Designed miniproteins, single chains, continued (2). Designs and how they scored, part 50

Each design is a single chain, and the fold is of that chain. pLDDT is the mean over its residues in the fold that is shown.

## One batch from the design tools (miniprotein)

Design m5728
Fold by ESMFold2-Fast:
Structure m5728 (fold): chain A 86 residues (1-86)
Amino acid sequence: SMLEEILKELEILSTSKDIKELIEAFKNLIELLKKAKLTKEQGKELEKALHEALSKIYDLILNNDELYKEYLELQKAYEEFKKKEV
């Protein structure tokens, strides 16, 4: 079910410290949320969870030099790829 998939991605975002897993889980969750029919209450809870996940990802990246370097390289690759599609 979609709820089970959402919960799985949220669990990965809360428990993982691997930058690739975190990025993939975040992207997967966003795609699931685009398709989801949420109540107002569910929407608020997920918005809060996403905000906390973003903050946690940023803090983990910021406070871990190796993860931060990997993040920066991924960001550079993303920006370069984006420029080539113009």
Scores: mean pLDDT 70

Design m5729
Fold by ESMFold2-Fast:
Structure m5729 (fold): chain A 73 residues (1-73)
Amino acid sequence: VKEDIKGALEKAIEAIKNNDEITATRYMVAAALLAASEGLDEVLELIQKAMRAFDAGNKDEAIKLLKEAIEKL
């Protein structure tokens, strides 16, 4: 399950880099739902912060926060 979250976060980062906003959002949401189901509160908070940064157009901050979420797994 942590490996599934990591995979989703890695795909979200790649989608952000490719300016694929729909795919990035889908994988961030998927990772957040998985993190919530496993009680990974710190990982969930980082993903939620990344989603807010991405929505604000701050792609570099979003990528940084998603990488931090992976490190916390």
Scores: mean pLDDT 86

Design m5730
Fold by ESMFold2-Fast:
Structure m5730 (fold): chain A 68 residues (1-68)
Amino acid sequence: AFEVALEGAENLADLLRRSSPKFQPLADKIEEVRREALELKEQGDVKKAYVLLNSAFEDGLAAVEKSR
C-alpha cells in the first residue's frame, strides 16, 4: 500500500520530466514530498505520509490534465 503510493509518485515525477522541461519544478517537488513521506514513515507517522503523497498526486495529476 505505502510502497505502491511511493512507486506511483516516482512514476508520476518521471512522466512529468519526460513530458516537458516546464514540468521539471513540479517533478522535483513530487520527489521532495516522496522523501519527506519516507522520513515520516521511519518516524512511525504513516498516516501523515499518505496524506502528503496524496496531495502530491493531486498536484501532479492537475498539471498533466491541463497539458492534455
Scores: mean pLDDT 76

Design m5731
Fold by ESMFold2-Fast:
Structure m5731 (fold): chain A 80 residues (1-80)
Amino acid sequence: SEREKLLAATVKINRALVDAYDANTEEAFDKAIEEISKILKTLSKEQIEQVRDALLPLLRGLNPEMAERAEKVFDEILKE
């Protein structure tokens, strides 16, 4: 159940990031960040850390600016 929840969340986050990357607009990035934040709030802190550690290195290779925005979302959620 929890593992399936984490997998589903990871798939949704990756989809939001890919859609934003393809659109390459400020509005699309802002929307993706909002969607990611909502998804992360459904996960435990441990699961959020696992998603962050897996995703940010890959995202930094694809789009450093989007990676910086995503990192701020992870930091904000984990601070709560």
Scores: mean pLDDT 78

Design m5732
Fold by ESMFold2-Fast:
Structure m5732 (fold): chain A 66 residues (1-66)
Amino acid sequence: GDAVAAWLEAVAARVAALRADPRVASVELDTEVTADGDQDVVRTRLRVTYTDGTVEEREEERVLPR
């Protein structure tokens, strides 16, 4: 639905900003969308590896209307 599309667009913009950062070596994004009746459950896992070898992981879950 539109809410899922808008959320995924926001996530994509964040990933693009991270990839534009010269301190960032790589960005891995795993996105799962599960239908649950009249709503969608969006789970995102973001892994950022920096040029110094530091790794940051974030997981987020959102329940959005269809």
Scores: mean pLDDT 82

Design m5733
Fold by ESMFold2-Fast:
Structure m5733 (fold): chain A 80 residues (1-80)
Amino acid sequence: MLSKREKLQKLFDEFNEKVQEIIETLDPEEAKKKIKELREETLKQVKELFPDDPELIKETEELLKLMEENAEKYLEAKEK
């Protein structure tokens, strides 16, 4: 059985893989929209796994937001 931490890590890994695919396949504006939707979906899954840990949920939201911002910066650089 996967631990709660291993499940969380798997969600982050899946998020990163999907973000890379989105960046490679979509126009920058559509990619930004899809990445935001994916972040919201991933955060919902984390809340379902850790409903009694608001601090972990907050830290996870901040980390996912940082990953979204990094992807947006990459897309902006690619537009040059």
Scores: mean pLDDT 79

Design m5734
Fold by ESMFold2-Fast:
Structure m5734 (fold): chain A 87 residues (1-87)
Amino acid sequence: MISKEKLEAETLVALAVMQVAILRNILAQHPEFATPELRRLLEEAERKVDKAIEALKNGDYETAIKYAQEAIELVRRAFELLEERLK
């Protein structure tokens, strides 16, 4: 059976991948909102997702969880900045 740690890692990595994809799509559809800071946050989040996927593939669930959480946090910050611009 899949361990609880593996299930948590798989779930968080999937969520991080989805959130990064949503952010990337928003900035692609609305380049007027793609500030240099938002582009840097997206690029860093994508890099964290790549590291999380690599760790998950290697069975390093603790590292996968860490990088997935870091990617989710970067996306959350990016959405906060987007909301400030929409005011």
Scores: mean pLDDT 85

Design m5735
Fold by ESMFold2-Fast:
Structure m5735 (fold): chain A 66 residues (1-66)
Amino acid sequence: SLKKELEKKKKEKKLQEVFVDGADGLREMSRSAGLIAGPADAEKLTQKGQESLEKVEKEAKEKIAK
């Protein structure tokens, strides 16, 4: 339904904002929490997060374009 489509769009936008704005924050929090030992590990974690976001965004755009 139209209502569910709008809810889905809002959720996706919010999730995207969290990933974009929170990427650096998540990296710092993970380091502070001891989940990653050093800057190199923090950088790799951030890169993986960005790559996952880019993949999801690309797939979404491709589905919309089709």
Scores: mean pLDDT 59

Design m5736
Fold by ESMFold2-Fast:
Structure m5736 (fold): chain A 90 residues (1-90)
Amino acid sequence: MEHAEKAREALAAGDLEAAEAHLEKALAADPTNPLAIEAAAELALAATGSERAAEGVRALGEALRAEATEGEEAAKAVLAAAQAAYKAAA
């Protein structure tokens, strides 16, 4: 999944806007992708400076993977958690 890798590259470059755009595409394609889940956690950490926010997003992603949760609802849950952490920094 190329979008998850691009999201992580954008995060490494400090481009949070590009990271969010690539993350949305990665999670829409595969909401249980471990690279996309990790990118969501990294986005939360980069935006808030809070390791607890990143751990929360990562834990949600791992729970969805463990339950084999698929589809749009899983993608929305992971993305919403990352975006909630991102917006809490504003």
Scores: mean pLDDT 69

Design m5737
Fold by ESMFold2-Fast:
Structure m5737 (fold): chain A 81 residues (1-81)
Amino acid sequence: MSWEKEKKAREELKKKGIDIDAVRQARLDFAGPSARLLERAIEAKREGKEDEYQKIVDELAKRTGLSKEEIEAEIDAILEM
């Protein structure tokens, strides 16, 4: 991934009130398990497995203390980059 595209996407999300760096930082508090859950959520979203995706988003929200909307925004940002 080009660093310039990632920076641009991050700036656009910040304008919408979504701080992707804060979302990522909160995820790091539960590093290994949360990182694997995020990867599984991205895969489920790409495969159209909505039920599995929602279960993983709920688990991430419980583990990180982030809202479902913040976690979904992080996943959408990764998919759009």
Scores: mean pLDDT 67

Design m5738
Fold by ESMFold2-Fast:
Formats: sequence, structure tokens, C-alpha cells
Structure m5738 (fold): chain A 81 residues (1-81)
Amino acid sequence: SEKLLGAAEAIRGLADIYRDEPLEKVEEIANKFREEAKKVLKDPEGIQLVDELAQAAIEYARNPEEGRKRMDEAIEKIKKL
């Protein structure tokens, strides 16, 4: 899905740029992108995958190694849609 992949790329890029910001700021940015993605996604599966990616991006700020792994996993799932 082109829309899902675009959202995934945006969240991943922002996670890399803003990972050193306070956690609350990272959560704000991730949640905003999740809300925007929900406006263009119609299927529950796509919405769930974007939610998983946003959660992984937040975890990346807390624990970069574990969060990076989870983001990669979510992106691979999105690529297969």
C-alpha cells in the first residue's frame, strides 16, 4: 500500500531525527502522524500497522536497539500490503 508505506517512511524518518528529544515530544509527533494516516486509511489492518509503527517509534526514543527492530518489523509488514 503506497499510503501505508509513505506513512511508515515519514514516521521512521522522524523517529531518527527526533529520537534525542524528550519522550513526550516524540510521542506527540508519532501520534500526530498516526492520526493523519488514519484519515486516509480505510481498513482496520492498515490502521493497526500504522499504530504498531508509531508505538515502535516511541520505543526507539526509549530503547533505540529494541525500537529499531520493531520499526523494521512493522515496515516489512507494511511493504507486504
Scores: mean pLDDT 73

Design m5739
Fold by ESMFold2-Fast:
Structure m5739 (fold): chain A 94 residues (1-94)
Amino acid sequence: MEEEQLKAFEKLVLEDYEEALKLHQEGKLSEEELKQATDRFVAEAKKLWKSLKTEESKERLKELIEKAIEIFKKYNDEYGVEKLTELLKEMEEE
């Protein structure tokens, strides 16, 4: 249930989004397309956060968001870092 949702989100972080960042670094993806991918990622994270009911699942999602922030920093995606940092703060304040 929640574990499957978290696993799907982890795959989005590690495979789909990192691939988009790599394509942007290679000049194969525009800045606008990267921002759209980032906005989609943030929307999926917000949707998942609202659906999670256990503290364990919520902490796991926070860890995945922190991991995504590290990936965004590695690829110099300042927009993504700002958006996810704001999301993480919202999750902490509830």
Scores: mean pLDDT 77

Design m5740
Fold by ESMFold2-Fast:
Structure m5740 (fold): chain A 74 residues (1-74)
Amino acid sequence: SSVQQAQQLLQQAQQARKNGDYDKAADLADQAIQLAPDSPVARQARALRHESLHLAGKDDEAMEVAQQMEQQVG
């Protein structure tokens, strides 16, 4: 299912972040969001993408993700 594929991508994104590959982590997290946008996996992926973009020095993109996360809180 799309949720299972998104979960796999989220795990890969978490590993990329641990390796310091912040750009790769952000890209994998974005792919997870696209596959299952209305899932708990997407909520975790948005948080990881926001952190990874910030660590990569991509603050404008990180700010956009933060706005999306605020809309998903509730």
Scores: mean pLDDT 80

Design m5741
Fold by ESMFold2-Fast:
Structure m5741 (fold): chain A 59 residues (1-59)
Amino acid sequence: AEELRDFIIDYVTNKLSKKFDVPKEEIEKIVREYLDSQDRLPGSKEVFEKVEKKIKEKK
């Protein structure tokens, strides 16, 4: 379970960091906080969409 979680964190962080020109460390923090708030591991697409929305709302 942890290996898949780490993969999702890395994958989403790299894509969103490149898309929004935001440091990887900042995106990774948001991804980790989102995953820690869930009772189960979400799919990578779900995590991507939710974190992307949070970044857009942050402005």
Scores: mean pLDDT 77

Design m5742
Fold by ESMFold2-Fast:
Structure m5742 (fold): chain A 100 residues (1-100)
Amino acid sequence: MKKIAEELKKIIEEMEKKLKEIEPNLPEEVQKLLKEIREIAEEILENPDLSKKEFIKKVAEIGQKLKEIAKLLYEEGLLESAKVADEAAKKIQELLEKAQ
């Protein structure tokens, strides 16, 4: 789990960096979802003894929030930013499959 949790953190950090480089002024709803994703990722990192089931559930929640970010960015016409969020969501789904 620790190695997958570290990979999760890198995916989130790389995604946030790319989003800020493309669009420094992200919509407030997107900023809120990014904060929630960060909080869930920190919970995973702080709890190395998380059960496989709880780990999978939390990673799935991150994936769902990333898809919502992509949708919101698409609706705002921020297509490049939406693509970054979609790619991050895909990487999270791949991690989830490896964790199962």
Scores: mean pLDDT 83

Design m5743
Fold by ESMFold2-Fast:
Structure m5743 (fold): chain A 79 residues (1-79)
Amino acid sequence: SSSLGALAKEYEAQGKKGDLVALYNAALLYEKLGDEGDLEAARQASEIYQKLADEYAKQGRDALAAELRAKAEELAAKA
């Protein structure tokens, strides 16, 4: 849906300013679009999940970082 794509881009813009909640919401919306066949959205979700994983690893949240990395790798393999 083009409306979901527009919303995902808005959350991504907010996330790039340091809002990790907005960044996570962008990843969820891009992942949903990727599941619906948008390979570009799947790639965007993968890149955002990797960035979130790196930030959580810096906080010592290794289990959460590993889960997000696995999700990013799965999405990248589909793109």
Scores: mean pLDDT 84

Design m5744
Fold by ESMFold2-Fast:
Structure m5744 (fold): chain A 85 residues (1-85)
Amino acid sequence: GMTPEQAAEGVKRGVEKAGGKVLSYGGAMTEDGRAIGTALVSGMSPEKAAEGAKEGVEQAGGRVINYGATKLADGSVAVGVTVEA
């Protein structure tokens, strides 16, 4: 399966390719061995950030099982992708 670092890098690259500015990014592993990639983004909608992050993880060889993004009170976007184990 994909590592947390690979998932995080996929999210970052996908968001940047879609024209977003990545403010911070990271990865985590779930208890059941799934990798999660996350980022805080400026300059794009939640929908565009979610699609960019998904595409970036898939391009890096990850199988995306869940993804999404939400707009925070400061106008930044939080995005996350969960990858199959």
Scores: mean pLDDT 86

Design m5745
Fold by ESMFold2-Fast:
Structure m5745 (fold): chain A 68 residues (1-68)
Amino acid sequence: SEAERRRKLLEIMQEVMKKIDENKPLDEIIAFVKEKLREEGLEEYLPQFITAVQGLIERKKRIEELKK
């Protein structure tokens, strides 16, 4: 169902955000996303997740730089 698909995408995104907070490397986070999307049959969302992960990591680095 659409609701179930949305729930799974949110769960994956929550885990991604947790890994970013833990300073996991980009390659490790992308590998995790690929595996989870493959398991759930949601591989069509992979490009969107890659863009989102890159943006979130870049934003976190800028915020950390501002805090010094």
Scores: mean pLDDT 82

Design m5746
Fold by ESMFold2-Fast:
Structure m5746 (fold): chain A 80 residues (1-80)
Amino acid sequence: KKITLVKEDGSKTEIEITEKDTIEDIVEKLQRYAGLSEEEKNLLLEFFKKYYSDEEVVNLFLDTDTIDVELLIKLAKEYL
């Protein structure tokens, strides 16, 4: 499934999420396509691994059409 990422500058890009993806795969795609720093990548990895399984994260992304990457980073900081 293709989902839309809204980047920090408000521009949009698309990534493909599959049921075979892991948390690491998803965060790597976010870094590659949305331009996350190494610090932001590590923050998201810690956040997802703390609260979710690979399957749960994949299903959350498959259930959405659009992700605000800056909002996701802010939520990760708030809940860690």
Scores: mean pLDDT 80

Design m5747
Fold by ESMFold2-Fast:
Structure m5747 (fold): chain A 78 residues (1-78)
Amino acid sequence: MEEREKKLEELRKKIDEAKKLFDQAVSNPENSEELEKKAFDLIAETLEEAVRLGLPQEEIDRLMKEINKIIKEYKEKK
């Protein structure tokens, strides 16, 4: 069970990294397009990995909620 929890924590760290990229995109308009693309790519990779790992739907739903909140906050700041 600990192995799955460790992998989930790694996925959450990737989501945090995506949030940092969005924050950087807001702070640096010159590179915003590249940073935004990297953030969305990281989100896509994280979700693909979560599905590949066979995470319970409840955990995937939690990740999706966090991701949607981050994207919404980014769009509101932009």
Scores: mean pLDDT 80

Design m5748
Fold by ESMFold2-Fast:
Structure m5748 (fold): chain A 62 residues (1-62)
Amino acid sequence: SLSEKIKELAERVGRSQAATSRAIKALAEHEGLSQQEIADRLLKAPLALQKHAIEVGLELTK
């Protein structure tokens, strides 16, 4: 489910699950999408885009 997708993304991008979860939540709120939709889209994306998107999400939480 969402928690497993967050764990997989965290491992791929080299961030903690907590940080990755916060980034996905912020991206979902910014884009007007669900956290699951954001996680699904990112898992289908290349690693470079996954890393960039998580960093953008973390910037949104500042």
Scores: mean pLDDT 87

Design m5749
Fold by ESMFold2-Fast:
Structure m5749 (fold): chain A 85 residues (1-85)
Amino acid sequence: MKVKEEEVSREKLIKLLEELKKKYPEFGKMITESPEEFIDSLITMLISQPVSLEQFAEKYKLDPNDPLVQEFYEMLVLAAKKELK
């Protein structure tokens, strides 16, 4: 992946985050920082302390069977892997 694709993926991560905040109000209440800063913190967390989809969903009060949650997690994992390269 190139830097341009990473930037596009990050924009999509922010959009997915906003949709998840609307669908899961309890998750929305947990986010005290800007969407961009929160995405950066999640990527940094996955680099230093990788967690499973199930662990991630439990921590943030999300449904691991929701395709939107699965897409968000997969994009975060891809972004974290890119940062390690």
Scores: mean pLDDT 75

Design m5750
Fold by ESMFold2-Fast:
Structure m5750 (fold): chain A 94 residues (1-94)
Amino acid sequence: DKLKKIVEELKKKFEELLEKRKEKGADEEELEGIKNLTEVLIEDSETLEDQILILFRANLKLATSEEEKEEIIKFAKEVAGMSEELIKEILEEL
């Protein structure tokens, strides 16, 4: 239940970031690619924890401002319970 709520909140943030990117004139094919890949990864995921990681990566890829990135990282640390080490690893891969 708690993990499911975290996944739902991250999905909502993902949708909001997609809309913001589109409003700012981002490439629609790039945005569709990110959305489709994220949906496939979620469908193939075995756990809610894996879905949280997938959505965290997707949200970071869509974030364009320092403020947006900081909000996503804060949510991952304070709400989703992700370790500093894991967050750093994911940031280095992007």
Scores: mean pLDDT 82

Design m5751
Fold by ESMFold2-Fast:
Structure m5751 (fold): chain A 107 residues (1-107)
Amino acid sequence: MASLEEAIDRAGEAFARTVADKAREAGQTLSPEALELVREAGRNVARGAHLYVTQGDREKAAEYFREAAELFEKAAEIARSQGNDKVADFLREMAEALRAEAERLAA
C-alpha cells in the first residue's frame, strides 16, 4: 500500500515538474494553486493506469482519467486567467486527450 501510494505521489510530482518546465520554456509560470491541481491530476492518471495495466479495470481507469481531465481543465482556467495562454492551451490538450482515453476505455 505505502509503496504504491509513494509511486503515485512521484507520478504527480513528475507531471507538475513537466508542466512547470513547459511553462518556463514558453516564458510563462504556473501558480502554486495550478501546480497543485496538476499534481493531483497526475496522481489520478497514475491510479487509472495502474488499475488498467494490473487489474484490467477499464471502468475505474476511465473514472480516474475523467477526474484527471477535470483537474487539468481547472488548472488551465487559472493559467489563462493569469495571462499564461500557452501553458493553459497545453493543459487543455492534456485534458482532451484524457477524456478521449476515458471514452475508449468505457466503450
Scores: mean pLDDT 87

Design m5752
Fold by ESMFold2-Fast:
Structure m5752 (fold): chain A 71 residues (1-71)
Amino acid sequence: TEAARQQVIDTYAAGSEDPELTRAVLERIDAGDFEGAAALIEEHTGVSREEAEAAVRYAAAVFEAAVAALS
């Protein structure tokens, strides 16, 4: 549910070394904006677009698994 998705975003952001970046990335993933999420990672970390896209794919899989576990 939407509530479960928000709970996962809040939990992961709070446990992160960079809560604001983590929240923004997960909110874009939740919205289906994978290109926007990858752009944030590339801009903040300096990794290549390919590396950022790989990170987004991994994060999206973890996010959906966490949402499913709460639902």
Scores: mean pLDDT 82

Design m5753
Fold by ESMFold2-Fast:
Structure m5753 (fold): chain A 91 residues (1-91)
Amino acid sequence: GPPPPLLTLEQLEEAARAMSEREKEIAEREAKIERVALALMFGLDEEAIKKLAEEAGLTEEEVKELKAAMEAGTDALIATMERLAREHVEK
């Protein structure tokens, strides 16, 4: 027969909710990071970029990494935004 469940139904539902909430948090963080990327693309002033980066939870080093990814291309930018969002939620 199938192996017995390692978790109760209640524990499975709680795990599913935790995963869903984490996915939402990653998406929300990615949206904030995208605003920083757009500010860099449009050449907004340093103060505006700093404020958006602070709202996204990015360090000065991470903003520089995001700018370097933009210069490398769209695929690099998307990968960097997704990685930073995940790292900031999983921290």
Scores: mean pLDDT 77

Design m5754
Fold by ESMFold2-Fast:
Structure m5754 (fold): chain A 87 residues (1-87)
Amino acid sequence: SAREAEAAAAMEALAEAIQALPEEQQREIKRLIGEMQEAIKAKDREALEEAKKRLLEFARSTGDEALIEAVERVVEVGDLAYEELLK
């Protein structure tokens, strides 16, 4: 329940931050989020670490503090989801 609410809040904040971006940047970040989600689904730790790195680098390159914070939160939630799949 609390974890589901936290994940939902993180994704909502990310969606809101993405809406403020130019369309090209919206497409790129959605692609990177998809890569992270596929890595979690595949239980591929190396792919997850690479996807997290790319997503954070992209967010930081925009200079948008709200986007950076939202991406950091989504990465944290993704790590927790990956850990849960290993149990």
Scores: mean pLDDT 82

Design m5755
Fold by ESMFold2-Fast:
Structure m5755 (fold): chain A 59 residues (1-59)
Amino acid sequence: MPFKEKALQAFETLYGDAGYPQEELDAARANLEKLSEEEIKEIVESSKSPDDLFRKLVE
């Protein structure tokens, strides 16, 4: 599976059922789709927790 497809599936697994607002989920997903593989790796590496990662994707 390509890296971006795998990242999007991991996003749905981690955050889809976690109770985040739908508008924040939509924004985070859209931002994740705009990021390159390198940018996704960098944001993941800089994040301290799944929630921290989600906050960075929404902003």
Scores: mean pLDDT 76

Design m5756
Fold by ESMFold2-Fast:
Structure m5756 (fold): chain A 71 residues (1-71)
Amino acid sequence: MSLEEFKEKLEEILEKSKTMSLEEIEKAVRDAEGLFIRELHRASPEEAAELIELGTEFGKEVNKIKEELLK
């Protein structure tokens, strides 16, 4: 997939996570992590840098959502 498609997919997961159960969020995150690892392994150096930034931001937002649900 393209970097733009990956970014769009992460944004969609974050938006939908507001209406998801914790299990659904965890499944979506695992699926996204699997895709991230696969794309990162196949990426050029410049693509890898962009993917790492996208993954970092996504992880930060997911942690905030999970923390809210675990309260």
Scores: mean pLDDT 77

Design m5757
Fold by ESMFold2-Fast:
Structure m5757 (fold): chain A 87 residues (1-87)
Amino acid sequence: DVEALVKEAKDLLERARELIREAERAIERGDVDSARRLLEEIGRTLGRIKEILEQLKDSPEYPQLKKQYEELVERLREVAARYAELA
């Protein structure tokens, strides 16, 4: 069901944004353990989004969802780099 996959992708993109904000806050307060767990969860969430996007390649919503996914991948790289400075 394409509509269900689109909804799942949108919900997961929103969750990933929230998790990234939480990870940024954990890093800011020096909470290395919380930051590590959040980065692992973000990675899993983005992995699931990537799987869904492979199924949505012919969907009209694919280009927009792919751009949002790619933006979050770059934000994760920035957050992971900041985490590495703490560890």
Scores: mean pLDDT 89

Design m5758
Fold by ESMFold2-Fast:
Structure m5758 (fold): chain A 88 residues (1-88)
Amino acid sequence: SANQALLARLAEVAAQSEQEKLSPLERDLRVNEVLVEFLGETNPELADQIEALKKELEEIRRMIEKKDPSVGQRIADLGNKILELLEG
């Protein structure tokens, strides 16, 4: 099922994050990247919203590279938007 596929992808992100000792911010970003990809695959009608979310993910990655102190809040805000779309 689609839910089983998503859970498997999220479990892989969790395992890789532990193996690579990723920061919580990098882990949370990778989780959001998987969720956006899954939304795009399962909701083709949301194509414009998915492209906007992908651009936001790219901006957040640049914020992490620059060590921007607001990046944690930006990731949380993006996660909430993704969750709202997933709950339909």
Scores: mean pLDDT 84

Design m5759
Fold by ESMFold2-Fast:
Structure m5759 (fold): chain A 85 residues (1-85)
Amino acid sequence: ATELEEQLARLDKEAAENPSKRKEIGRRRVRLVAAHTLRDWFEKQGKPEAAQRAARAAEEGNVDELVKIVSEALGRKPKQVKRGL
């Protein structure tokens, strides 16, 4: 399995064992998937600096920095990026 798949399986198990934390764990899951996806996408585009910045912002849940990075990379308006993330 990939590192992402292993981390997601761990979070899914934690959510099953701790139903009261499911909402918090769900947010962590979304951030983890976003971080991995954005890192891989930017690396494939030849933008390793943007990949590192986006992964960090996603892992931290820093939506404003993520919107800024993706808007700069895609030439999209910040409002459009924020709705998609």
Scores: mean pLDDT 73

Design m5760
Fold by ESMFold2-Fast:
Structure m5760 (fold): chain A 89 residues (1-89)
Amino acid sequence: SAEELLEEAERLFAEGQALFQEAVRALQAGNYQEAIRLAEEAIRLFRKARDLALKAGTERGKKLALEAEINEGLAGIVLGVAKMLLSKQ
């Protein structure tokens, strides 16, 4: 159902946010390999959340999909910075 898709999307989004925060902390600590791994996993979760939220076909789903896209972009920036800094070690 649309409700089940939204519940799954919300769970994946929350998991993605948690991993994104871990990626930022890893980046701040200079653990660039861990930051890359965490950011890549966060991106995968945000993409999955976006797809499920859109499939739900609701206004709440559209809002969640937009939030997931924004967070995917931010995680992509963290990934790019971590890769750049790793290449300089």
Scores: mean pLDDT 92

Design m5761
Fold by ESMFold2-Fast:
Structure m5761 (fold): chain A 61 residues (1-61)
Amino acid sequence: SPLEELKAELKRVVDEAKAQGLSREEINARILKVVNEFLKKHPDLPLEDVGRVVQEVFNEA
């Protein structure tokens, strides 16, 4: 599912950014970039579901 793909990509990006010692602001910027690029490829995705996936990654990270 596109939402599961988004969640996996966001987890990867967050883990890599943390391993590099990036700030919260830099991590947030990378998350926004991934989400924006994903929405360009999947413009029909419900924004509520995308928002839930982003929150899940933040809460688990």
Scores: mean pLDDT 80

Design m5762
Fold by ESMFold2-Fast:
Structure m5762 (fold): chain A 100 residues (1-100)
Amino acid sequence: LQEVLDIIGREAGKLLIGTYVMSKDDTIRMVQRFTDTVIAAVERYLPRPIAKKVVERINDLTEQAITQLENTDDIDKRIQIIGDFVDGVVREVREAVEEA
């Protein structure tokens, strides 16, 4: 679990910095890259049944975040969406491990 959370923390830092300096389209690509990296970590470090459940939840959060990002041109709202997305990913990882 801690290995997955450490990877989320590192990748979230990159995503947040990117959101301040990049276009909306580039920010969406960074969200997808964040998701791919976190899913790879989940599949590597968590047992297969837990990993499958977490991957499905993360994909749902990613689709929601991308939809919200596509519907706003406000930088402050994009930062808020990214923060809420990262917090959601952390929560889903923790809850799936606790439910096991």
Scores: mean pLDDT 83

